Designed miniproteins, single chains, continued (4). Designs and how they scored, part 52

Each design is a single chain, and the fold is of that chain. pLDDT is the mean over its residues in the fold that is shown.

## One batch from the design tools (miniprotein)

Design m13792
Fold by ESMFold2-Fast:
Structure m13792 (fold): chain A 85 residues (1-85)
Amino acid sequence: MSPEEIRKEITRRSMEILVEKDPSVKPLADEILKVLDDESLSEEEKDRRVTELYNKAMSLMLARDPAAYEEVVREIDREARRLLA
């Protein structure tokens, strides 16, 4: 896979993990996935928007449930390492 495809896969998988652990962030996760699939946006603009939305989702989870946040971060790191190996 290209580096771009790997990044998209990591992001998609991260959103699945995040929503499974905290369904209340699903609207933010859905928006991130829509941005990734938006062919009208440049890769730079997609990266900027995804990073902004992702940071918002993670901040909300951390404020609501720090234990769930740590579990999500560990699972995302594990999946990212697996896909980059």
Scores: mean pLDDT 80

Design m13793
Fold by ESMFold2-Fast:
Structure m13793 (fold): chain A 86 residues (1-86)
Amino acid sequence: MEEVREHTLVGMFGISAVAGGLVAEENGRRMFEREEAAENLRRNREALREAIEVARRDPRMSESVRFGEEAARRAEELLREYEERR
């Protein structure tokens, strides 16, 4: 229970940090750095998705699931924008 909650939060923080990096890099048009950030975002998104699935099985984790889903949605949007601008 505590472990699942922690995993969800860690995934969200990781994705948020990488997503912020992607946006910041766009200002400088640093393609190589954005590519690396995108790969990290994809990996963190996978870990978050797994954490959300485990958390969904516990009704008490509904708040963490909500935050996780929002983070995953933002990561998906940023990755889509990154790929389209490439």
Scores: mean pLDDT 59

Design m13794
Fold by ESMFold2-Fast:
Structure m13794 (fold): chain A 93 residues (1-93)
Amino acid sequence: LVTFPVTDNPLLNYLNVKSVLLYATSEEFDKLPKEEQLRVARHALEFLKKYIPKLPKSLQEKLKPYIQAFVDRVRKVLGKEGEEIVKELEKFL
């Protein structure tokens, strides 16, 4: 996963998190082998853990629909293998 720089600009940090979530719910993600989907999902989760706490609460709230879409995608595509990722993602909802 691409690492974005941490900035003092909360909107830029928000857009970086949103971009990661949009990729993890994209058709390009669906084309990956299951092992790579799992790796991408884990990397996306670690990126969220690092960057979401640095955002203002208002921008964290704006990300919740995108996080929910990622949860739904992980459940659908990875099933049982994605359960731990889903549990960690639900902490942001």
Scores: mean pLDDT 78

Design m13795
Fold by ESMFold2-Fast:
Structure m13795 (fold): chain A 100 residues (1-100)
Amino acid sequence: MSNLEKVEKLLKEMYALTLHLADREVSEEERAAYRARIAELRAEIKELAKTLSDEDKQKLLKGIESIRKTLEEYLKKTGDPVLAEEIAGLDELEAYIKEI
């Protein structure tokens, strides 16, 4: 698996966990675990992003933008503050990748 394929899998896992955080049936203990895993995934994505070519970094940035747009649409419909927090996390990740 390429480093781009690895980072895309991590990004997909992070997106899925963000949707679980917005789920009203999730316990506070489970939410804490999901938040911790999302933080780990963001750290792993940052490290893998350093190994990507400029072309692959652009592909990653497009993937982040697609997820952000999807979460922004959910935020408009639900008003859930967890979605706003995770969008802010994606903006920080995007800014980091643009600097490396």
Scores: mean pLDDT 83

Design m13796
Fold by ESMFold2-Fast:
Structure m13796 (fold): chain A 101 residues (1-101)
Amino acid sequence: ALSANTAAGLSHLLKGAQAAAEGDLEAAIEHYEKAVAEFSKDPAARILAGAALAQLGQVYERMGDHERAAAAFDEAVATARAAGTPRGAASAALIEATRAG
């Protein structure tokens, strides 16, 4: 079952994605930061925290903030790997591929 923290994180992740699609990058950052904070409260949601951090990295790239983008992608990879699962390792590899391409 989804924890209340994971459910709240998913809500913010979806709102962040919607804001980013609409070009509201500031709103996207706010929602993705809230998603990371909520997912970080649940160890089972580490892969989702990594995904939200990767989305933050993409928004910073779109803003031209390559330094903050690199930091967010590095945190996303580390967070996904910290899950200690094959899915976490695969997620980290996909984030690295997105950063490189």
Scores: mean pLDDT 83

Design m13797
Fold by ESMFold2-Fast:
Structure m13797 (fold): chain A 68 residues (1-68)
Amino acid sequence: SVTDEAIARLEEARERGLAEGLSVEEIARRLSDIYLETEARHHPSPAERGRIERAIIELLEEVEAAAR
């Protein structure tokens, strides 16, 4: 599904960002760009958007925890 593919892209972007030593802010920007691209191209439902947004929150919490 579009939602599953978007979440996979978010997880990959987080892993690449951490491997490259990017800041939390830069990783957040990359995740936001993936979300906005998904919104613009695929017009996910409110339920699908909720799942993507929850994935972004969880991934950013993990990045912030790793940075501390």
Scores: mean pLDDT 85

Design m13798
Fold by ESMFold2-Fast:
Structure m13798 (fold): chain A 71 residues (1-71)
Amino acid sequence: ARAALQELSAAIRAELADLPPEEQAEAIGQAFLEVNKITSKKMEEKGVDPTSAEMVEIAEEAMKEFVEKLK
């Protein structure tokens, strides 16, 4: 989870390298909100308990999907 969050932040900064650092940070914040929405939807669809290890896997999958859409 921590490594995936760092990778997501790095990917967003790389895609938005032409923007000021403050706008990059804002985009990272928006990305986290979007990833949370995707994760919540996937958890609801799969009936996954928020405390399960499966939740972490779904969150990492959502982060990867978001990064692919960013490209």
Scores: mean pLDDT 73

Design m13799
Fold by ESMFold2-Fast:
Structure m13799 (fold): chain A 70 residues (1-70)
Amino acid sequence: MELERRGAELKEEVAAAVAEADAAGGSVEAYARAQALIEEAYRLSEEVGREVGRLLAERVLARAAAQAAA
């Protein structure tokens, strides 16, 4: 289904964006891309967006915390 496929794609795209931000030393631009993808997921499907947003928020915070803590 359209929404299921897009949700899975967005999840992978955000994971890639977070990894890219991590490789770039926590670039705000790369994190903003991940956030934009979460917003897109919410627009396409409330249920998909909620699950994706929850998982990605945890990952983004973990990556940001690793850099911000030191």
Scores: mean pLDDT 69

Design m13800
Fold by ESMFold2-Fast:
Structure m13800 (fold): chain A 88 residues (1-88)
Amino acid sequence: SAEELYKKGLEAFKKKNYQEAVEYFQKAVELDPKSPLAIDALKYLAVAESKLGNTSLATRASTQAMELEKTVEGKIKLNQEMAKLLKE
């Protein structure tokens, strides 16, 4: 399921295995590309791609997450969360 792939992505991300995290988050988004889970998966995908130095891919993922988020408050929160994760 998308939820299982997302959880595996989070486990890899916490271990700083960013390439493995990218693979799981991409698969999670592909299974359910318009869900709230896809927004969170794209958020972590953007951060993981940025950690790998893949700036263009990171920008693409963050833009897609922002487009899927419907509320102004949600977009602000998403930006704040990505900025915080990038500093970790």
Scores: mean pLDDT 88

Design m13801
Fold by ESMFold2-Fast:
Structure m13801 (fold): chain A 62 residues (1-62)
Amino acid sequence: PLIVSGKYKGKTVGILEPPFDRLKEGEEVYVVVAEGNESTFLKAKVVKIDGDTVEVEELKVY
């Protein structure tokens, strides 16, 4: 998924829970963003689902 707002805007996520095929727009999800040697865990909201792409809004960084 592509992050469209917040500190990690423009980044793609490596892990998504729940799985893509069970997502709905407006649902809150947990995602992991890998940056170099670090991974950031964050909570996001599904803004839009478009084919194989999910856009998420950053809600909270852990």
Scores: mean pLDDT 73

Design m13802
Fold by ESMFold2-Fast:
Structure m13802 (fold): chain A 89 residues (1-89)
Amino acid sequence: DILVEEYGESSLPGAAESLRKVLEELGLDTSELTDEDLLKIANVLHKVYKESTSEEEAEKIFEEESKELGLSEKAQEIAKKLMEAQLKE
């Protein structure tokens, strides 16, 4: 279901698709990522985007959320690169 209020916390098809496009544009390997991995990455990035006011805070939120969601090593690397791309514009 598409819920604007829960964009970073729900299994939104648009969020997963948007992340896949960003990953491909960045030349990142998505072959080991499932849709569930993409949604977990979306949750991490969306929380960083909504709650962080600085790069330091973004880094802290990223570390906490990626551990909480149990992201794989590969997903963590990709989420980190996406976070940098999103925060740097």
Scores: mean pLDDT 68

Design m13803
Fold by ESMFold2-Fast:
Structure m13803 (fold): chain A 90 residues (1-90)
Amino acid sequence: SLLEEALETAERTKRQAVAALEAGDTELAVLVIQIGGRDVVELLRKAGEEETAERVEELFRRAIEAARQGDVAAVEKELDEVVRLVREAL
């Protein structure tokens, strides 16, 4: 389903972004969050989950800013909330 694909994409985005930050590659982390965030938001909107999509889009914006600062804990917090919201929409 679209929601299962959104969840898988959100979980993969979190893993890849955290791994990039732990490796010191903040530019890669930002790119991963930008691409993954766009895809998750699009999948949620296609599934008719517009309110969840808006909340998730804001969390991805915060995760991008945290990633630019190299703040791994903040990125994990924001992306964990994304995964939680997507899972609740299932």
Scores: mean pLDDT 93

Design m13804
Fold by ESMFold2-Fast:
Structure m13804 (fold): chain A 95 residues (1-95)
Amino acid sequence: DRAERLAEAIRRYQEGVLSDEEMAELLATASLEDIAEAYLLLAEEYGEKAAVSAAALFYILAGDYDRAKEVATRNGVATEEEIDELIARLKEMLE
């Protein structure tokens, strides 16, 4: 699936076997939701806890605040209150 392929590409990029150009092309065709789903797969299937924070951030950028809160709290990386604070801060920065 698209999110699984993007998760594989992110891993290959981290390993240094995927170029900046190839990654840029993949990201240019991916939605923010696709990117969030890919990082969630990295976190939940591959145990990469740092990927949970990336998944939550991309869900916030996609406007899916409920899913960002669910993912962050389910994986123990943030509370709903902390996600609400992050959303408020990002909105302030994007004035």
Scores: mean pLDDT 78

Design m13805
Fold by ESMFold2-Fast:
Structure m13805 (fold): chain A 68 residues (1-68)
Amino acid sequence: MSKEEEIERAIRALRDLKAAREAGDDVSVRIAMYEYNLTEEQLDELLEMLDEGKEKEAAEKLLSTRIN
C-alpha cells in the first residue's frame, strides 16, 4: 500500500471513529483504539485535529502510533 493510500485510509478510520463515538458505539471505538494503540487522550487529540481540518496530520500521527 502506498503512503498516500495509508493516509487516506487513516483519515477514513478517524472519521468512522468520530461517527462511532458520537453514536455511542463503544465496541467499534475500543477495537480501533486497540488496533492503532491509542489511549482515550490520544484519540481525543486526533479527533480535534480532524475537526480543525488537519486531516493529513491527524492521519500521519495515527499511523505513527500504530507502528510503535
Scores: mean pLDDT 78

Design m13806
Fold by ESMFold2-Fast:
Structure m13806 (fold): chain A 66 residues (1-66)
Amino acid sequence: AASVAAALARGEAARAAASPEQLAVAEEIAATLNKIGDELDKLLEAKKKGASEEELEALKAEIAKA
């Protein structure tokens, strides 16, 4: 399925047509999403390694802050 590729292509087309202000907002949103992704990866890796409940809750709190 090319649904992700289609959504990405739409995003690229929108970025090409967007004003500098809109591009700055989109860039900040992308940075926030990347940070959430990194925190989710840490949570999954910690869970896979058998981290304590307290450690998992701390990582969840960091995700909630983003």
Scores: mean pLDDT 70

Design m13807
Fold by ESMFold2-Fast:
Structure m13807 (fold): chain A 85 residues (1-85)
Amino acid sequence: MKGKRDLTIEEIADRILEKFSDKDSVTLDELVEVLTELFKELGMSVSEEEIREFAINVFDPDRSGSVTKEEILEILEYLKKLREE
């Protein structure tokens, strides 16, 4: 994609869900890679370390090293509700 606009929650969801494919979970490293690509597409200069810290705090607070598809969908639904105010 070429263009500088805010990614919708749906676009973020689609990018994350692509990493799941036929899997029920992704590793934290795979999630960090997706988020790094998304921040790059937004034109944001954010370090991978900062993105990793964000991912751990939001998606993997117990530091299990993996995130399930269901957990990501729940968080994305919560973010949608916040966006709708």
Scores: mean pLDDT 67

Design m13808
Fold by ESMFold2-Fast:
Structure m13808 (fold): chain A 70 residues (1-70)
Amino acid sequence: MKKVKITITGGSFASGVEAARRLPGAKVEKLPDGTVVITVESGASLEDVRKVAEELKKRNPGIEVKIEEL
C-alpha cells in the first residue's frame, strides 16, 4: 500500500488517537490550529483506512475527515 494521510478537523485529539490505534504503523500529530493528522505508512489497506474514517465520522458527527494517498 502507498502512504496514506488522514486529516481530522473539528474533532478532539482523543478521536484521532482512537483512529490511529486501529491502523498499524500509524503516526498522530496535532497541528497548532487543533487539526489532527494521522499518517499510515504500511500495514493497512486503503479500505481499512476508509472504514476507520467512516466509523470516526459516525461517532463524531461534527468532524470533517479527509483521506489522501501519498
Scores: mean pLDDT 73

Design m13809
Fold by ESMFold2-Fast:
Structure m13809 (fold): chain A 96 residues (1-96)
Amino acid sequence: SEIEEEINRALEEMKKEIDKLIEEMKKQGVSLEDIRAEVEKFIQRRLSDLQYRLTTPLSEAGDREGLLRVGKLLSEMKAKLQKHVDEKLAEIEKEK
């Protein structure tokens, strides 16, 4: 599915951007709590943009089933991103 491929590419790209963002904030001495807050803001913005881009053509076509599928895939993507953040921040905590 083109939508699944798009979401998978976005997921992998966002993971790399999250890793870079976390590393830069760590170097600046930002607290783990503040790093988490900034990364969560980043995820929310990127997912909102992706949702708008993926759902607009489906909404215009009246594809209700497609809208439900995208919603499920984006929810799963958000969970995977949150898990990735949790794992990355746990690694940083252990390095202290």
Scores: mean pLDDT 87

Design m13810
Fold by ESMFold2-Fast:
Structure m13810 (fold): chain A 79 residues (1-79)
Amino acid sequence: MDEEIEEAEKRVNSLTEEELKEIADTPSARGLIEQALAYIKLGEKEKAKELVDRFIESARAAGNTELLKLAEKIKEKIE
């Protein structure tokens, strides 16, 4: 989990504003981490928080504890 966030953060940190917007708008299998980090980098902290909060709710409803932990760790980076 921490490694996945660190890898996504390193990737997002190397991108231009245009590339960050593309990631934020593009759905992917691992899109949550990259989308949230892209919103943070674009200065859209509130959108990043809303995205993560929505995902936390979905993970809880699904009983997916691994996704819940991952989303909570991303939320810590936003807060």
Scores: mean pLDDT 71

Design m13811
Fold by ESMFold2-Fast:
Structure m13811 (fold): chain A 59 residues (1-59)
Amino acid sequence: AKTAFDTQLEELLKAGKSKDYLQQVVNDSYNKMKNAGVDKATLEQVEKDQKAYLNKLLE
């Protein structure tokens, strides 16, 4: 299912943000969750899902 974060990435791309900027947004999201104490298994799954969606969006 499409997440709120997926929708944000689409809107940023539509607004003309660069691939590097979108990659930074994904990395910032990961670091924010890690700093909030999200467990390693959840972080790994979310990172995979976010990167997969970003790659699909940019291709």
Scores: mean pLDDT 79

Design m13812
Fold by ESMFold2-Fast:
Structure m13812 (fold): chain A 92 residues (1-92)
Amino acid sequence: STREEKIEAMRKKLEEELKASPLETERLLYKAQLAANEGILNGKTEEGLEKAYRYLSEALGIPEEEIRELVEAGRTEEIERRAEEAIAAEKA
């Protein structure tokens, strides 16, 4: 399988998870991943990332610019930590 085929398979799984999720924060996180993956598949990687950053900003309550800086600096672990905290807070 090509990288594109693997991304398409991941996109389908994310769409199913989005439909099943009752939490707004978790749905926004799935929408962010979908936007990034769709951008890659359509040859619009930057547009997809911009949409993903907007969804992440809404989900995490931090500015889009800060998310972009964290991603560009390779600090995706920090974004993952904040996402876990946001989901836990909404569940409480």
Scores: mean pLDDT 81

Design m13813
Fold by ESMFold2-Fast:
Structure m13813 (fold): chain A 64 residues (1-64)
Amino acid sequence: SLMDEIDEAMGTMFGTVMKGEIDDKDKQLIKNMVGKMSEAGIEAMMRSNPAGREIIEKEWEKLK
């Protein structure tokens, strides 16, 4: 859907901006964004930031 495409683009953008070591501000951004994005967006964020992948997955699991 259009929303999935938008969320995927946003996930890629946020993942790219946070690329590298994840600090406390990045963790807060992940918590806020994971609750507002589709699965496609969350997966795109994880793909774009391998260093943040486990943190993103943990925050996503809390919402299941």
Scores: mean pLDDT 74

Design m13814
Fold by ESMFold2-Fast:
Structure m13814 (fold): chain A 65 residues (1-65)
Amino acid sequence: GGGPEAAELARRGALAADGPAGAAASGGMWVKDHGSEEAARRAYEAALAAPDAAASAQLTQKAGL
């Protein structure tokens, strides 16, 4: 299964390529692979809102992923 680490990796990759919009799209793809649309929405929203990778991972974990 996916989790905060999977969402964080997707965010970092997309952010490096396409910025915040890419990070959001990558989070959506993560849920399609791992099976919860609500979880992905929370993951990419948290990732986009976080000021850094550590904060993003913590927020995603707090969101219940």
Scores: mean pLDDT 52

Design m13815
Fold by ESMFold2-Fast:
Structure m13815 (fold): chain A 101 residues (1-101)
Amino acid sequence: AAPRLPREAKGKAGETVTIDLELPAGRYRLIATVKKGEFEIRVDGKLLGRLKEGQTLEAELDAPAGTHRIEVKNISKEEGEVLLRVETEDSAASARVKFEK
């Protein structure tokens, strides 16, 4: 079983984009890379970190099988882009999150 993410998600500057992540049970790694802007990243309501342009967050997480919520909050209130990658032992999924005016 592989993690599943939507390929793209969009929001407006200053908004929070919520992404449903489908996981098998077990350990996974979430990688968030900010291409433009400044963001807060949460998983299932837990704040993982605050990132500026060019920064990458890596978090190792453990989860039951099912749907989990990734929240990407644009705190710069400007246009922005975050790349998300979720890795399991043998599989990966990626999403691009864009924020426009």
Scores: mean pLDDT 86

Design m13816
Fold by ESMFold2-Fast:
Structure m13816 (fold): chain A 101 residues (1-101)
Amino acid sequence: MAQEVVAATTNFAGLMLYDNGHYKHGKALFEASKAAMDGAPPEEVIELLKKKLLDAGMDEKVVETVVELLRKAADYAKKGDIDTADRLGMRAAMILYVSAL
């Protein structure tokens, strides 16, 4: 399910960033994950995440790349291609982690 893929990806990225001292970015990702778990549509969760990451000072090009990957992940999940959705989500999480360093 698209909502579950977005929720899982944002939670995982949030844990990686929080555990490495990037608390503002990690908190933004946890807030996005909670919105997805509370039933917000993937597109609204992604826009919320974009705003929060930009407000936290993350590079605009990085945020745009992550947003595009999460939209693609949500689309593949809607089609039932969970494997591709998970791979795209993992790529987004890795880009977030590396870019926060």
Scores: mean pLDDT 83

Design m13817
Fold by ESMFold2-Fast:
Structure m13817 (fold): chain A 74 residues (1-74)
Amino acid sequence: MTGLEKKMKEYAEKFAEQYPELPELAARIGFLKGVGDATGETGKAAYDAGISRFLEELQKALEELVKKIQELLE
């Protein structure tokens, strides 16, 4: 599991615990926050490991998550 994935899961779990009334929304918000916080760690790891293509795929996944979060906040 990458640092990004681990952090996304941790924040999703924390938000689900804080907002049991909206588990799906809480999980999605936590996921987005986890991604944001882990971006620096993942960036450094990707640079050191030489996995630039991995960052490209992550950026695309983040854009899809942002769209879904915006739909939920409407």
Scores: mean pLDDT 58

Design m13818
Fold by ESMFold2-Fast:
Structure m13818 (fold): chain A 62 residues (1-62)
Amino acid sequence: MEAAEKAREELNELADTDPARAQEIGQELGEVLRARGVPAAGEEGGLATNEVVNEWLREKAE
């Protein structure tokens, strides 16, 4: 099942309750994107970024 969507929603909720925790997770995501070589800027990079983020969140949810 697609747990990535749920994990992402949980992350957004966490940002409201514990911004420090959400910041740490955000930094971790940025590091994962960088390690994967996904461009930080660019229109096509947006889609690739979402794919990488969803895959990473799915791995964490598992």
Scores: mean pLDDT 59

Design m13819
Fold by ESMFold2-Fast:
Structure m13819 (fold): chain A 99 residues (1-99)
Amino acid sequence: DKRKEAAEILRKQLEENEPESEVEKEMIEETIEALSNMDPEEFAKYGKELTPEFFIKLLKEQKKKGYSEEKIKEQIDRFAKLYKLSEEEKEKILKEVLE
């Protein structure tokens, strides 16, 4: 249920806080959709928790869609704050997605 809780955190952030741009809003909405529609078997691959590997997969897909490196970095910062990612986890995501 961590997947559904994570999606609700992002929905509440969108509802209570004005996105800085339409691009930011679109990226957050895509993340909510990915979290909400994730197959239970796929979620089990990530240990039933939100792991760096989940965010790496999602952000690599967003990078392929043409979102800028700056917007990807902003999204990583947002996830680190909302989901309490460590500095080591954040650095792993940055390296795997942007390199």
Scores: mean pLDDT 74

Design m13820
Fold by ESMFold2-Fast:
Structure m13820 (fold): chain A 91 residues (1-91)
Amino acid sequence: ASQEEIDREVAVALAIITLFLALEAAKKGDYESAIRDLEHAKRLVEQHDLPRKDEIIELLNKAIEAAKQGNFDEAIKYVEKAMDLLSEEAN
């Protein structure tokens, strides 16, 4: 594996972990941490060339927008879809 391949795999794993932390924060009502973690996960995805990257970024943008509007049920659905796509990249 090249360093670029390793860096992509690490970024995918970190993005998934960060999105999981965002979901847990949202479920606890820690909305500031949830939004911060969503924005962090988006940056991790943006820094690497991933299959379905544009779809994942679109879902994360929708999640961030929903979260900022206080619609955390909708934000969670978008996060779960983004995590599913990222998990496909982890193979």
Scores: mean pLDDT 82

Design m13821
Fold by ESMFold2-Fast:
Structure m13821 (fold): chain A 90 residues (1-90)
Amino acid sequence: MTVLVVASDAGLAAQAARVVQDSSGMPAAAATDASAAEALLAATQPDVLGVTSDAPAAAVALAQQRGVPVARGGNGVEAALAAIALAEAL
């Protein structure tokens, strides 16, 4: 399983991706804008999208159009843990 994390803050996005990798062993990628998220959704075909509260709404819409389930958190750690839980439930 692969996780894509999106946050408008690069540090939060990087933190969330690291938490996914360190806590679950799943590959994770990080994006800070909708264009990067679209490119990674196409290239990596992630199983789950994790988003922080500051993430661009366009990234969520792109994931939904592709049938990728979305997990939400208030910060990078919460988004990462929600994405792990959702990925493990699939």
Scores: mean pLDDT 82

Design m13822
Fold by ESMFold2-Fast:
Structure m13822 (fold): chain A 61 residues (1-61)
Amino acid sequence: MSDEEAVKAAKEAAEKKAKELGADDAVVTVTSRDVRANGNAPLEDLLEIEKVGWETLQKAK
């Protein structure tokens, strides 16, 4: 999988997790080497969003 495809998959997974947690105001930034979630949401939710995105990015084929 290309870095672009991996980034897209990770961002989609992180954004889906943000919606599931009700963190609609969270902004997810994904690069080929990093995943960050920022916004007006509980820190635990932001960390879970980042974790889901990072795990998806690392496991991308």
Scores: mean pLDDT 77

Design m13823
Fold by ESMFold2-Fast:
Structure m13823 (fold): chain A 96 residues (1-96)
Amino acid sequence: MTPEEEARRRALEDEYAKMTDKEKWDEFVYKVLKEELGISKEEYDAIRKGEKTLPVDELERVASFLPVFAIRLAVLRTVAKRKGISLEEALKLPPG
């Protein structure tokens, strides 16, 4: 990892930690999913409405690319472990 990549990663992690605005978070997630997975706005809206669930393998792929998603995945895994449920079940819980 270059020093520039490391600095960008830390900046993204800091921004994510401060992000309490669900709307801004949703916009950021959509942008990343569009660029990395090629999802449409309509497909993303279906995911937001709970009409479609993003597969765990696609979420893990995005997390491997972006450290900010690795943090979110780690949080979801922690919630799943504490509640004694699967990661797929944890993804159905409201973010918070």
Scores: mean pLDDT 63

Design m13824
Fold by ESMFold2-Fast:
Structure m13824 (fold): chain A 67 residues (1-67)
Amino acid sequence: MAALRTLHAAGQAFHDALESGDLDKALENARKAVEEVIASITDPQEREEARKAGDAFLAALEAEKAG
């Protein structure tokens, strides 16, 4: 469940950073969490799914922030 693991890590990092009230910091922490999870995945297929899930999640957050 690489996609769920990536989304969970990104969401957790985002939520923790939001406690400080800084949306930009929350987005940065979510990006770092996605990258760390993907780097820890050794299975190429799971890594590809994790990238897609993480990219989609981050893109959605950026879109909401932009308007």
Scores: mean pLDDT 74

Design m13825
Fold by ESMFold2-Fast:
Structure m13825 (fold): chain A 94 residues (1-94)
Amino acid sequence: MSVEEIVEELLAAESIEEAVRLTLEVMKRSSADELVEIARLLEERAPELSLEQQRIAFAVVMTIYEYLKEHYPEYTSEMSRIATRVFALYEAAA
């Protein structure tokens, strides 16, 4: 599955809980670089998303961030930037 297909699947989740569960499954089969790319695509798409999808995007980004922060600290700065941007878009929409 391409990173773009994964992002579409995550954004199609019916709840935050489903999106987090799907993200945990994606993390089992993805490299750290692929997880960062998923987060970047969510950041890129965030301005065009509904409020509900922005909440899902933020939950997904935070799930990836917590995992990468623990296991791949070299990605911490980039993930912090992405999480901050996605959160700011969600806050502005709420």
Scores: mean pLDDT 84

Design m13826
Fold by ESMFold2-Fast:
Structure m13826 (fold): chain A 71 residues (1-71)
Amino acid sequence: AEAAREAERARLEARAQSYELTAKLVEEGTKRMVEAYEKQGDLEKAEKVRASGERSVAYLRRLAEAYRARI
């Protein structure tokens, strides 16, 4: 049924948008945490947080892309 296809597309798009929004929030949160650690002189922790945040953002964006590809 066409209604079932519309519902599935809406669900996939909502999920993709959710992951894109989460990636943006993680990116912003990571920047703030890195700045806080750098101001405290904890450069090792700042670098670990930056690397972890970059991997998380890349993963979330790939999930969003995968959901959009299924629409």
Scores: mean pLDDT 86

